# Designed miniproteins, single chains, continued (4): the designs that were tried, part 84

Each design is a single chain, and the fold is of that chain. pLDDT is the mean over its residues in the fold that is shown.

## One batch from the design tools (miniprotein)

Design m14916
Fold by ESMFold2-Fast:
Structure m14916 (fold): chain A 58 residues (1-58)
Amino acid sequence: SADAEAAYKGGLEAARKAGLDEETAERIGQGSGAIGEGLNNAAAGTQMGEKEAREAAK
């Protein structure tokens, strides 16, 4: 779903910004995406991907 994709991307980018390795970043992204329609953690992922969402909305 779109929510799962947003959570995955947000989690992945947040992990990369935190300086985690790509394997760990992928695991965090997968975990965030697996929440999918879960509101609280999906909201965190969406917040981290906010710039991309704003660019897409233009």
Scores: mean pLDDT 67

Design m14917
Fold by ESMFold2-Fast:
Structure m14917 (fold): chain A 80 residues (1-80)
Amino acid sequence: DVEKKIQEQLENLKKVYKEKGLSLTPLQIEFIREVLRLMLEEGLSFIDAISRALTGKSIEELTPEEVSEAIKKFLKELNK
């Protein structure tokens, strides 16, 4: 069950964040859920799933500037 695996991964991530005194927002949860869905349902690597969720492109189609922007967006989503 993909949804069960997604929920288990989200709970693990929440645990790590709680250890650091942080929490995940609903928008961060939705972003992470989409990344995990792409990985578990479509078989994408973690890097390709993040790239596709943030940019709509695979990692191989990104310029170094687009990679930098995708990383910044990812970090911003995690640190809201």
Scores: mean pLDDT 72

Design m14918
Fold by ESMFold2-Fast:
Structure m14918 (fold): chain A 104 residues (1-104)
Amino acid sequence: NKLHAELFGFAYQQAYRLRNGEMNPEVLDEVKERIVKWLEEHLSELPPEVQEAVERVIEALRNNASPEELARKFLELALASLKNLSGPNAEELIKQLEEELENL
């Protein structure tokens, strides 16, 4: 559960930064190798649905996807991670993230 919470926070923050223009392509290029490495290091600890979302983010990063595509993939990863968290707040956050994906 701790890994899912950390993965959710990380993925949502990257999506937020990309959507709000706080991460330009040059900054993303500098950090993408570190992001990919961190995601790959944790991949085996994740359930299949979350692994698929991680692989989609890695693919988007390696293919130099647009900030819009990357934001969408990170938001999808955040949603997948959040669905593996327990608690009353998770249901409200899931609905919020689904609405954010629809508005992208």
Scores: mean pLDDT 75

Design m14919
Fold by ESMFold2-Fast:
Structure m14919 (fold): chain A 74 residues (1-74)
Amino acid sequence: DREKAIKELADYIHEKAGVDKKEVEDALKENNLSTEELEKWKKAIELYEEIKEKYWDNPELGNEEGKKAAAKLK
């Protein structure tokens, strides 16, 4: 379960930042992140993607609604 969460998060980071997938996996493993923390990061990335899509599709919404939605991630 935890290994799958690490791989999924590493896949997202690799796709978005172009960082080597294995380097991300190893870093996540060494940081001793819990399964809950990994799921939190995955959800944060998914929410970020949703905000980004809304921002680029509707810039007006991104200027106001995107900032409000991003604040909820903190």
Scores: mean pLDDT 65

Design m14920
Fold by ESMFold2-Fast:
Structure m14920 (fold): chain A 57 residues (1-57)
Amino acid sequence: SPQIAQIQARIDQKIQEQQQTSQNMIAQDSSYIDMFVAMADQQSEIVALKIELRKLL
């Protein structure tokens, strides 16, 4: 369905944003803990979208 495709595109976008954030934090010499927290926050957003996707399946 179009709704499934839209949510999948949002998940793909969030994964790309997570990869970009990780690279930026490495470039800025961020602490392991700061990176862990940032990655956990972004992963929570991705999980929320996957839960929405599963409701449509």
Scores: mean pLDDT 84

Design m14921
Fold by ESMFold2-Fast:
Structure m14921 (fold): chain A 66 residues (1-66)
Amino acid sequence: GREELEARLRELLADLRLPEDATEEQLRAKIGELREKAQQFPEVRHNAELAIATAEEAIALKRELR
């Protein structure tokens, strides 16, 4: 239900170190930062790619909750 999606969204936002009220715009900005970090620091590329996937899932959940 909605509560389960909201709980999942909170977990994803926490993994990204974002506040629970983070907007889709802030999530897109986070994706941009992670892409730049992956480009500058190849050693963190894998972790950055996982975080980008997490942010994209959070955006999808925000759209489902609206």
Scores: mean pLDDT 83

Design m14922
Fold by ESMFold2-Fast:
Structure m14922 (fold): chain A 60 residues (1-60)
Amino acid sequence: LPLGVQLGVAHFHGMFYVPTDDVDKGMDVVLDYAKANNISLEELSKIPTSELLAKVEEYL
């Protein structure tokens, strides 16, 4: 997984409510959501934190 992708996801605080020990699992879930919905990694990083969290929660 490219460092830039990890930084992009972290920048939107998508992992803020996930315990540090589960960061990798949460990252995988967000990336799976993006792939399933044909969202580019660049576009994923532009989604507001609240919206991204809501969409990922709905996907789960």
Scores: mean pLDDT 60

Design m14923
Fold by ESMFold2-Fast:
Structure m14923 (fold): chain A 79 residues (1-79)
Amino acid sequence: MTQQQLRDIAQLLGVDVTAVSQFFTTFGMDPGTVRQMLMNQDWQSFYDMVVDRIRQTRSPASQPRLIGLFQRFLQNVQQ
């Protein structure tokens, strides 16, 4: 994960780089894939990918909390 990829995503989402870094650390996602989805304004595919990643990498007990955190993050981003 490069600092430039995090900065690009932060600009696309209109959030701080620290918030982006914490998000990717929490969900274990690839910044390059996220950046491409955001550049295409494909919010539905972005949401589906994150939820699928959570379901594949996290226990069923943790999934509702992590999905809730992601939904809160998107609410802050979608203005």
Scores: mean pLDDT 71

Design m14924
Fold by ESMFold2-Fast:
Structure m14924 (fold): chain A 107 residues (1-107)
Amino acid sequence: SSAERQRIIEELQERYREEGEKAEEKRDIKLAAKLFIEYVRAINPDEELAEAVIRLVEALGNGAPEEEIEKAIDEVAEVYAKKGKDYEEVVKQLKEGREEILKAAKE
């Protein structure tokens, strides 16, 4: 049911917001990553985007090498680029935010 799915998404959005904010305050990247993975799966973006985002979040949460994190960022950007003009801003943000993402992974 689309209505039941929407309710679950809204509940997970609120939970991610509350617990994600607490994780950021504690600098608990692994907890934030886990909550974000659950959120992405619940939203159910297309499989290619979901897989790319999950790989990036898992790499960040597990403290993967910088090269693996960079590859994951590039894969997410590539999937968004394939979606066309409406996602150009997201692609730009991922490319410009690459250094900040890598910095967050080291903390």
Scores: mean pLDDT 65

Design m14925
Fold by ESMFold2-Fast:
Structure m14925 (fold): chain A 70 residues (1-70)
Amino acid sequence: KKEEIEKLLKQIQELAEQAAAAWRAGDKDSAIQYLTQAITLLQKLQALRPDDPTFQKALDRAQALKKKLE
């Protein structure tokens, strides 16, 4: 449903901003935690729109970033 997708996108954006803020503050653990939460929401978004490659590419990119930060 459109409303559910909009809600997930807003939550993902907020978590990405929190991850960036934590990383900028030198808090690597918090940055990884927020990024992990964003990845979980991206997986839910992909499940709602499995025919859209944009969400799969975003998920792959976020997972690659998390691996580099670990």
Scores: mean pLDDT 80

Design m14926
Fold by ESMFold2-Fast:
Order: C-alpha cells, then sequence, then structure tokens
Structure m14926 (fold): chain A 66 residues (1-66)
C-alpha cells in the first residue's frame, strides 16, 4: 500500500545518498517507488537517469522487497 511504498522509497533514497548518488537523482528514484513502479521498471528508469548498473539493480531490489 502507499505507506509501504513510502518506506521503501525513503530506504532507497538513504541507500543511494550513502552511495554518493546526487540528491536530485536519489529523490527521482524514490518518487518512482512512491508511484508504484515494479523493481524492474525502477531499475530501468534509474539507468535512464544515469545511475550506475549496480545501484540501479539495488534500487530495483529494494523497491520489490520494501
Amino acid sequence: GPAAREEAARETERYLLAAGVPERQARGVGELIRQGFSGEQVRQMALAQGLPEELARAAGELADKG
């Protein structure tokens, strides 16, 4: 539900910020999760936003499991 998506988005944003991703890009990925996109969709869109493959993959995994 929306509360679970919000928590997943916040955890993903914290993870990406700790990994050195700029705030604007980290927030963009969090917003995709808040909108309910799947982990694979989040991964693909994070790559399109310029995130490294390893971080895009991790964001997608967090989106599906959070």
Scores: mean pLDDT 84

Design m14927
Fold by ESMFold2-Fast:
Structure m14927 (fold): chain A 92 residues (1-92)
Amino acid sequence: GHMEKLAEELRKLAEKYQEEADSLEKTIKGNRDYLDKQIEEVKKKMTPEEAEKKAEELRKIGDYFINGLKEQADSLKKKAEEYRKLAEELRK
């Protein structure tokens, strides 16, 4: 009936939000790896004192962006779980 069709649509929507969250998690990992490589390069090209200051700056900037992406991923995961639960309830 109409409830079964709505449940299937909600399940597909939950899968879409989960895929978007998984994509953001991959982006977070890539950004962390990139940040680590940039800190290593800075240590090779500067004096130890200059390298420490630049590494701290890069970490602060990186943490800001990574935390923003984490919040987005967590929001999408929550939305996926909500739609998944709604789909299950509608099939009862």
Scores: mean pLDDT 86

Design m14928
Fold by ESMFold2-Fast:
Structure m14928 (fold): chain A 98 residues (1-98)
Amino acid sequence: DVDVSSLSEEERQALLEYVRRVLDTVKEAVEQNLSLDELHDRLAELSAELFESMSSAEDALLAARFLGELVRRAAEENPGDIVAMYEELLRRLEEALG
């Protein structure tokens, strides 16, 4: 597992808020039948905001690696269901950061 103990409490809260906003965005995209391009643009904006909130490039890289590992696990458990995947990601993130 990726060790995020070096991240501040503020950075950990930013990660939780990011994943909550991603889940809300994905749910809205499914409800409104948004194109993959529109979903991608919205998710890219959220990712930019998250990494701008990080204290350093090293913290941003650590956060990206941590999220990538959790996304991989959530996707493996929820193939073809993007909403369920992000719900699982949020659950795992709350367990890891609580």
Scores: mean pLDDT 81

Design m14929
Fold by ESMFold2-Fast:
Structure m14929 (fold): chain A 90 residues (1-90)
Amino acid sequence: SHMQKEEERLKKKVYELIEKLNELVNEIEELLSEGKPVPKELIEEVEKIIEELKKLAEEMKKSPDEEMQLFAEEIEILIRKAEEFLEKAK
């Protein structure tokens, strides 16, 4: 159905953003482990991904599907961890 296709698109976009977030976090962790300064551009990229994930989580919470709502909660936990990491990296 059209709704199932929309939910699948939302999930795909979330997974793509999570993959990108993990790549950027790994780059920041590598720089920190080497005592190198973290470029502002990397911090800004992470912040952009966090904002997009927040928007997607809010859309998913509106779904009548309990699995989608649970997935949104898992994304919010991931966002919180990423924000805490970013605050320590600054």
Scores: mean pLDDT 84

Design m14930
Fold by ESMFold2-Fast:
Structure m14930 (fold): chain A 85 residues (1-85)
Amino acid sequence: MEEELKKLEEEIEKEVAEKLAALEAQAAANPDEPFKLTPEAREELRLQGKGYLLEKKLEEGKTPELEEKLKEIEERLKELAERRA
């Protein structure tokens, strides 16, 4: 279970990183409206993506470890929102 959880985290992290890179590349390809993600916005999107994917995994198979990870992500997102305010 622990090794599967670690593999799941690595897969989620990789998928989110790839999607973020694709979003940044797409923004850079629009010369009329150049947009650059701030480090805080990038981290927020990364955590939102991880939370969404973890929530989907919880629907497929609920474990206390996955619920704990989702709570950690929600807490981190809250901290980032408070720091931006």
Scores: mean pLDDT 71

Design m14931
Fold by ESMFold2-Fast:
Parts: C-alpha cells; structure tokens; sequence
Structure m14931 (fold): chain A 69 residues (1-69)
C-alpha cells in the first residue's frame, strides 16, 4: 500500500542518516553506541513494517524510541 511504501521510505532515510553519522563520528565511542542503538531500533521497525505487524501507535512509539536512543 502507499502508506506502507511511505513509511518504509522514511525509515530507510533515517537508517541512512544514522549510518552516515556513525561514519562521521568513528572516534567518539559514546556517540557510536547511541547511534548503533538508534539504528537497531530503526532496523527492527523496518522489519515490522514489512511484516505488516504494526499499528499506527506502535510505529510512532518506536520512532520516538529511536530518537531517544
């Protein structure tokens, strides 16, 4: 569906942004740990979107969790 495609595109953009920041901050262990945590949450969210096992509320909460991590 269009909504699924849009959500996947947004999450893929966020994943690429986190990967870029990891490369830019290779020498900062704390920043790397936090970005790796965020990336792990985003990757899990992507899998749930693909599986169709996700409510709108769960999507929002997982996105917030990725921003806080």
Amino acid sequence: SHMKEEKLAEIDRLIEERKRKLKENADDELTQQMLQGSLRILEALREKIEAGELTERQYLLMKIAAEIA
Scores: mean pLDDT 83

Design m14932
Fold by ESMFold2-Fast:
Structure m14932 (fold): chain A 70 residues (1-70)
Amino acid sequence: KKKEIRDLAVKATSYAIRGIAYELEGDNEGAIKEYEKAIKYVEEMLKLDPNDKIAQDTLKLLKKKLEELK
């Protein structure tokens, strides 16, 4: 369980960083695609631990980013 959540967190973080990189380059379509992938991994983390405050806050942040880029 702990290792599985950690592996998902690494994947979510990697996609979020790529999203930020695309956003900084002005590629909103690329940023949206990477943030959507990050959201999927954060949602998997929350299925394993629904009370994970860091995952909850990260999901809110990523969803807000998607709304701002559309």
Scores: mean pLDDT 82

Design m14933
Fold by ESMFold2-Fast:
Structure m14933 (fold): chain A 69 residues (1-69)
Amino acid sequence: SWEEEFERLRELLKKMDEARKNNDQQKYREIAAEILGVPVDSYTQEQLDDLTTEKALEAFRARKAREKA
C-alpha cells in the first residue's frame, strides 16, 4: 500500500540523514540511490548534493499521484 511505501521512504530519509551526520558518504550514496530508484553509479556528486529530504518527498508524492490510477 502507499502507506507502507511512505513509511519506508521516511525510514530511508532518516537513515540518509544519520549517514550525513556521521560523515559516511558511501552509506549516504547507497541510501540516496535507493530513494531515487537508480544504481549508485548512475548519478553525479552534484545531483547528490542537490538531493534533499524535501525534494525526495515531493518526487514521491508526484509519482504516487501519477500512479493512483
Scores: mean pLDDT 71

Design m14934
Fold by ESMFold2-Fast:
Structure m14934 (fold): chain A 74 residues (1-74)
Amino acid sequence: SAESEANLARAEELIDQAIRALKEGRYDEAQRLAEEAVKLALKATDYPARATGLAIRAIGIQIDAGLASGKPMK
C-alpha cells in the first residue's frame, strides 16, 4: 500500500540519520531515530521482507548506540 511504502521510505531516512548521529557521538539521538525506524518499518505489513530487513538494521544501530553511550553503574 502507499502508506506502507511511505513508512518504509521514512524508516530508511531515519536509519540514515541514526547512522550519522552514531558517527557523531550523539548516541541518545541515534537510539531514538533507530527506535522510530523500527516502529515505521514494522507498520509495513504488506512488505514483510523489506520491513524485517530495515528493522534488523535499525536494531543494530540501537545496540551500537546503547553500548557506546554506556551508563554508570551508580
Scores: mean pLDDT 82

Design m14935
Fold by ESMFold2-Fast:
Structure m14935 (fold): chain A 94 residues (1-94)
Amino acid sequence: MIDELFEIARKLIQLASKYNDEEAINAALSAMTLARLASDPRVPKELLEQAYQEALDDIDRAIEKTKNPEIKSLLRKMKDLLEQLYQERLAELD
């Protein structure tokens, strides 16, 4: 899952950079940040929850603003993987 999330985020950054889609780039970076935090068992639940909400906000904003259907598709797939990663990590904490 984490490797797939990073792969999608990299593809999204490359495509978004070509189309100057700043919101999509920010969403990918936020998702990668959450993935790194979720990989560290020492990260407090409150910090993980904050990072998750920030990443979701960035992704939703990017989805609404983008006019490129490929970028929108990658953002939605990244959101699904991010939600799965967060739920798996949250289950380990509780």
Scores: mean pLDDT 83

Design m14936
Fold by ESMFold2-Fast:
Parts: sequence; C-alpha cells; structure tokens
Structure m14936 (fold): chain A 92 residues (1-92)
Amino acid sequence: DLVPLLDDPDPAVRAQAALELGEIAVREGGKVLDVVLPALEKALTDKDLVVVDAAKVALLKIYEESKDEEVRERAREILENSGEAVQKAMEE
C-alpha cells in the first residue's frame, strides 16, 4: 500500500509514491482508482512543489493512458480543479 507514503516526511518519498500510484492506476484500473484518485488530489495540495508536480504527472498519465473514458474525465476534473485551488492560494 503506497498511500501512507504520501504522508512521509521526505518530499522525495511522497513524490515517488505519487508517480507509482499513477502507474498502478493505469495498469490495474477499476476499484484501485477509488483510492488512487483521492490520494493524488490530496497530493496536489502538498506544500512541496516536487510532490505537486509528481501528482500532476500521475494524473496526466491516468488522463492520457487510461482505457476507461469515465476515469479519464475524473482525472481531467481533478487537474482542472487544482488550477483553481492554486489561483486561490496565490490570492491569499
């Protein structure tokens, strides 16, 4: 289970976990996405930009490579919402 590694104190470990979750999501699909997509969405709000970039790469990979159109749309929605969250944070 890689999800607990997203809470690791080392940002390099969190970034690697995000990338691996994206790879697992593309390979496995199905029920694993109910865990992976919320975990990557949380990683987009990480305080370290390396982790945020890794989560974006993972979500983009799911969007581009997933065979399920509904899964691709969910990944797209998360990526679009992350842009709004970043804009709001810049205004604070």
Scores: mean pLDDT 76

Design m14937
Fold by ESMFold2-Fast:
Parts: sequence; C-alpha cells; structure tokens
Structure m14937 (fold): chain A 100 residues (1-100)
Amino acid sequence: SELDEALEALYEFVIKNLEELVEYMRSKGAEELADAVLSLVEEAERSDKEAQLELRKDLFLILTYFFSEFEGWEPPSDELERVRAVLERLEELVEEVREK
C-alpha cells in the first residue's frame, strides 16, 4: 500500500542517518525519544517482516511526537535540517494516505 511504502521509505531514511538523527534528538533534550528510536531499530532488525511493519508505524509516531513537541529549534547542521524536512514531508504523506 502507499502507506506501507511511505513507512518503508521513512525507516530506510532513518537507518541511513541513524547516528546523526539520534544526536540531533539528544541535542534538543529528547533523550528518551532518541533511546526509543534506537530500541525500535534494534527490534526491527531482529524481527520478521510483519513485525517490522508495526515497528515502522511506532517509529513514525515517535518522530511525529518529537517534531510536534520540539518544533522551532535550530538544527545543528545542514545535513540534519535536510533529515527533518524529509521526515516532515513523509509525515504529511502518511497522514494524507491515512485520511483516505
């Protein structure tokens, strides 16, 4: 489904930028959310494909909460600003698909 494809794209982006994203979240005081992201990634790598889909949805929710609560803060680098912009775009896409 379009939702599953968007969630997979989000997950792949997070995996590729995991260290930078986690450091970004921690720099904003979101240490518990950063730890939750790391835990979900570790669980997804150990899980079957069906469990991975559910963990990707949980990842999306954690990131949605992070951006909603920590909006308006300055990113530490241009690379991390791109990560935020891509995640916000993927959030909007996922929400649009969910409303259909």
Scores: mean pLDDT 70

Design m14938
Fold by ESMFold2-Fast:
Structure m14938 (fold): chain A 64 residues (1-64)
Amino acid sequence: DESPFDKYIKEHYPDAKPPIPREELTAEPPLSTIDGTKPATFYHPESGYAVSDEAYKELLEKTK
C-alpha cells in the first residue's frame, strides 16, 4: 500500500536514502533519510522512512 507520503518522497527526493527497516531502528533513531544530516525523530510506520521533525511537518503539509 503506497502512501502519498511515499510517493512524494520518491518524486521530490530521488537521492534520499532507502527506507530503514523497523527492525533496524533503535531507541535513538538514525539520521533522517530525507534531510541526510538531521537526526530522525519520526518514523513513518507504513513506509519505513525515518524523518526529522521539520521534514515530517513539511511532508504533512505538502502531501494530502
Scores: mean pLDDT 58

Design m14939
Fold by ESMFold2-Fast:
Structure m14939 (fold): chain A 70 residues (1-70)
Amino acid sequence: MDIELSERGFEAAREGLKRSHGLDPKDKEEVIKAYNEILANNPERKALLEEIGRTLREIGDAFEAELKAA
């Protein structure tokens, strides 16, 4: 169960990395929408999903900071 939720989070992260490499902004909106729907439908697992989301944001922020510094 947690593995499946983590796998979904991993897939979203992988998708986000592809999109952050200059892919369509519209696809980013769809990924965010899907993530929010998962959160809304799984309140008992909200903490785990939020932790995954936080990790993804930290990775994204670090990546953007490095690109901006270069």
Scores: mean pLDDT 60

Design m14940
Fold by ESMFold2-Fast:
Structure m14940 (fold): chain A 80 residues (1-80)
Amino acid sequence: MTVGQQNTLASLAGIGLELLEAGESPEKAAEKIRKLGESLEAAGVKGAREQGEEVAELVEKGDTEKLRELRDENFKKSSS
């Protein structure tokens, strides 16, 4: 993945995690993540829609551990 794609995945995973921790339903949180991914792709972030769908699937499952892993691993790769 490019650095931009890694950062997008990490950001979407972090936002999804925050929505779930704030008490948002998994379905509504996933819908917000999908819309955010679509908006980012429309703004020129290539692959953001696909990454938004990947994160939304984890959000729908309530897989907060995997969401934290995606957020943290991609941040580690961004800080050289």
Scores: mean pLDDT 76

Design m14941
Fold by ESMFold2-Fast:
Structure m14941 (fold): chain A 69 residues (1-69)
Amino acid sequence: PGPSHELSPEELKEISKIGDIQHYIREGKYEEALKLGKSLGLDEEEVRSLRDPEEVSRKIQEILEEHKK
């Protein structure tokens, strides 16, 4: 069974922040993306990797796996 169940508020907050980081990157707002990423414990390279949609999907999956444990 995958993450087809209702997500917890904590999972939703972290996933929402990852989405916000990618939104800022797409808008060219790198300072905002870096600030938000730092609040999640991401370094600058990890934040920059979120420009790639595949890396966004990977990070969301990582968050879901951490909350399943």
Scores: mean pLDDT 75

Design m14942
Fold by ESMFold2-Fast:
Structure m14942 (fold): chain A 69 residues (1-69)
Amino acid sequence: MEEVIEEAAEEVKRLAQRLGLDPDKMAEYAREIARRLLEKGYSPEQAKAIAVTAAVLIGVGEQIDAELA
């Protein structure tokens, strides 16, 4: 369980660095999302994929909102 959560966090950190987002903040989002999905019975593969995708989309959305505000 914890291993999958940390794998999601590390993948998100790499994506965040390429996108110019805060890698530590994105990793926190990924860890929280992955943990919740695992608790709801999602498979490790599904939890990781969804957590990485959702964390990146949240980070990009926050950046767009900040630029438009």
Scores: mean pLDDT 81

Design m14943
Fold by ESMFold2-Fast:
Structure m14943 (fold): chain A 71 residues (1-71)
Amino acid sequence: DLEKLRKELEELEKNLKKAEEMKKLSDAIKQVLKSKTKKEQLEIANQAASFSKERGEEIKKLLMDVWNKKK
């Protein structure tokens, strides 16, 4: 389950980084993250970081937006 989420986020992350629709893809990734528990969100971020430091940082930024949505 978490591994499937990691692969899905990796695909979205690659598209987000290169795509002109970066904002739209970011919102889609945030929607996926919002549907997960805090533990699952942290595991996704950690797994992304283990795959690539840059990807891990991108996922962490999206998580911070999800957790601090009122900012």
Scores: mean pLDDT 70

Design m14944
Fold by ESMFold2-Fast:
Structure m14944 (fold): chain A 101 residues (1-101)
Amino acid sequence: ELKEKAEKLYEEGIKAMRNGDYETALKLFEEAYKLYKEVDPNDAEAYTRLAIAYFLKGEMNKAVEYAKKALEIDPTNIDAANILIAAGFVEEGLKALKKAL
């Protein structure tokens, strides 16, 4: 039930993001993340999705925070590493990409 609700919210967030509605995408990803934490508190993908949404909204501090959390769970997460690089944390992001290779 919770995982099913989280997946639906995530899919709605992706649709909002593709339509350029980053604020709606962020809210949907935050709701999905809360449900994912109940089911899988170590879901690196949920953190990565939040990092992408915050990055697109221009909230760099939050984008970096969630990208780092994703990398703590999955040190080889390429998307999270790329967000750190794009947000100006080049050394930390490159270190993560190095682990993915």
Scores: mean pLDDT 79

Design m14945
Fold by ESMFold2-Fast:
Structure m14945 (fold): chain A 70 residues (1-70)
Amino acid sequence: EKEEKEWLEEARKKAEDFGRRASAWSPATVAAMARTGEEVKRISDEMGDKRGAEAAGLLAEALRAVLAAQ
C-alpha cells in the first residue's frame, strides 16, 4: 500500500512532465495521444492492471489539460 502510493506519486509527476513537453505538439497530435492514453486505460482496466490504468489515466488527463490550455 505504501509502495502503491509512492508509485502513484511518481506516475503523476511523469505524466505532468510529458504533458508540458506535449504542449509543443500540434493540437491534433495531442488529441490523438490523449485518445490513445484513454484506450490504454480501458485495456488495462479490462486486464485488471490497476497501476497501468492509473498511469494511462493520469497521462490522458495531462494531455486533455494541454488541449484546454491551447
Scores: mean pLDDT 76

Design m14946
Fold by ESMFold2-Fast:
Structure m14946 (fold): chain A 77 residues (1-77)
Amino acid sequence: MSQLQKFIQAGLDLQKAVEARDAAAVREAAEKLVPLLSGRKPVTLPLEEVERALEAAAGLPLHEQTGVIMDLVDRLS
């Protein structure tokens, strides 16, 4: 599978996890996505930070909820 295909699949997995409000699945999908971003090192996201980000994003459109999770990744990287 190409790097682009892996990136697209990881992004879709993240969206599904956000829609499901599953913090553990969001963490797994985001951790899988991070090393596919150019120059990024693998990161382990604290579950509590992911849960807080999902709560903060509650009621936003899906793309904005995903953006909040990616902002968390950037902050912890």
Scores: mean pLDDT 77

Design m14947
Fold by ESMFold2-Fast:
Parts: sequence; structure tokens; C-alpha cells
Structure m14947 (fold): chain A 78 residues (1-78)
Amino acid sequence: SMEELLKQIELVAEYISKTEGVPLEIARKAVLGSIDPEIYRELLKEINGTYSEMQPSFDLEEWQKRSLELIREMAEKL
């Protein structure tokens, strides 16, 4: 599920941050860049469709929160 995907992104990002000594924000971006490109693309399309004002410098935490909200909303409609 997408909720599990977002949770896995956080877990892997925290692991990289702790083991490599990089800021958590950078680790999150690295994990996002390494996940399935099709899944990431689908998430971005849904976000852009709902939050057209999302800027290129979007906050990853806000992105994850909004993505989870959209996924929940879609699941409730299905």
C-alpha cells in the first residue's frame, strides 16, 4: 500500500541518515530517487492534480503528508 511505501521511505531514510551521517532531509531525497520511478511518477501526478500550486522546492514532509491524505481520500471513494 502507499501508506506502507511512505513508512518504508522514512525507515530507509532514517537508516541512511544514521549510517552515512547525512542530514535526514538529504537521505529522504536519495530514497525517493531510488524507488520505482513509475510509483513516484504516479504520486507526483496525483499531487499535481490536487495541489497545482506545489512548487519545485516542495517540502518532502509536506509532500509525504499530502500524498498520504490523497491516498486515503481515493481509498475511501473506491
Scores: mean pLDDT 56

Design m14948
Fold by ESMFold2-Fast:
Structure m14948 (fold): chain A 94 residues (1-94)
Amino acid sequence: SAEEREEIIRLFEEAVEEILELLREAGYPDSYLEKIRKGAEQVKEVIRSETDKASWLNYVRIFFDDVIASEKDPEIKERIRKIKEETVERIEEI
């Protein structure tokens, strides 16, 4: 539904902002944060254009997995993994 789609976008945006704040506080360059923001905008556009909730969840998972795979700091990697797990769980409950 449109309400479910809006809620999924909201939860995803909250998770992305939490990751961006974490990376900003850790001293990551603005160019890296912008790359993550652009990736997140692409995921949101897919959610807005797709009708299949399973596809939306898969794109959300792929986004987080790509961010985790690119991260070299083990503490930051673990924190992003936790954000992913909590966000995916909340989306699956919708």
Scores: mean pLDDT 84

Design m14949
Fold by ESMFold2-Fast:
Structure m14949 (fold): chain A 67 residues (1-67)
Amino acid sequence: LYLEGSAYAGGGMQGRGKTEATPQEARDAALQAGGSDEQAQAAEEATRLAGPVATAKQIGEAARKLN
């Protein structure tokens, strides 16, 4: 129960602490990673429909950018 709010505030690695916080951020991250426009739109759509969900490619690229 403790730290649940803090973890979800953007500090948690629950998928909502990465670059895909918003649909437009997910789209931009996919394009910056060298993905196609179709991949970028798919990432944006997935984030919009299911909430902040990072694709495997976006997760990998976000980790590379962070590192």
Scores: mean pLDDT 53

Design m14950
Fold by ESMFold2-Fast:
Structure m14950 (fold): chain A 74 residues (1-74)
Amino acid sequence: MEEEKKGREYIEKARAYITEAEHALQRGDVPAAQEAIDKARNYLEKASKYLGEDHPEVKELRARIERLRARLAA
């Protein structure tokens, strides 16, 4: 129960940084987008330790982060 709460807290932080990265990319601010993506990945890794790699929310956010990384590489 407490581990699920910590996992959800980290999911919420990862979602917030993903949103920040999306906004930064819309402005063309690549450095800000990279910082937000790095923070989102860090929080997602922490969430994954509590919820597991196969958790649906973990997989969803990982896919969103990789989509953002692909936009930076294009």
Scores: mean pLDDT 84

Design m14951
Fold by ESMFold2-Fast:
Structure m14951 (fold): chain A 94 residues (1-94)
Amino acid sequence: SVEEEFEKYKKELEKLYEEKKEKIEKGEMTANEAALEVLELAEELAKKLEEKSREYARELILLGVAYAIRLIGLEIDLELVKKGTPEELALSKE
């Protein structure tokens, strides 16, 4: 069914997100590179679904965008934690 295909593609996007998240945390990949790959997969999967369900295709795009935003946010958080000395972190709070 189209619902089973949607659930399969949703899991593929989640798996890619988890893989890219791990690579960013290890410093092996930038968030921009990871976000682009997630968005490209989301668009490809949505294109396969749009003839069967425009609604599910749009949900896959929205999910891809949400994961891309999370990856960018992760890189910002890592920059704040890893580059901040105790003194720099104290200065950034005031």
Scores: mean pLDDT 82

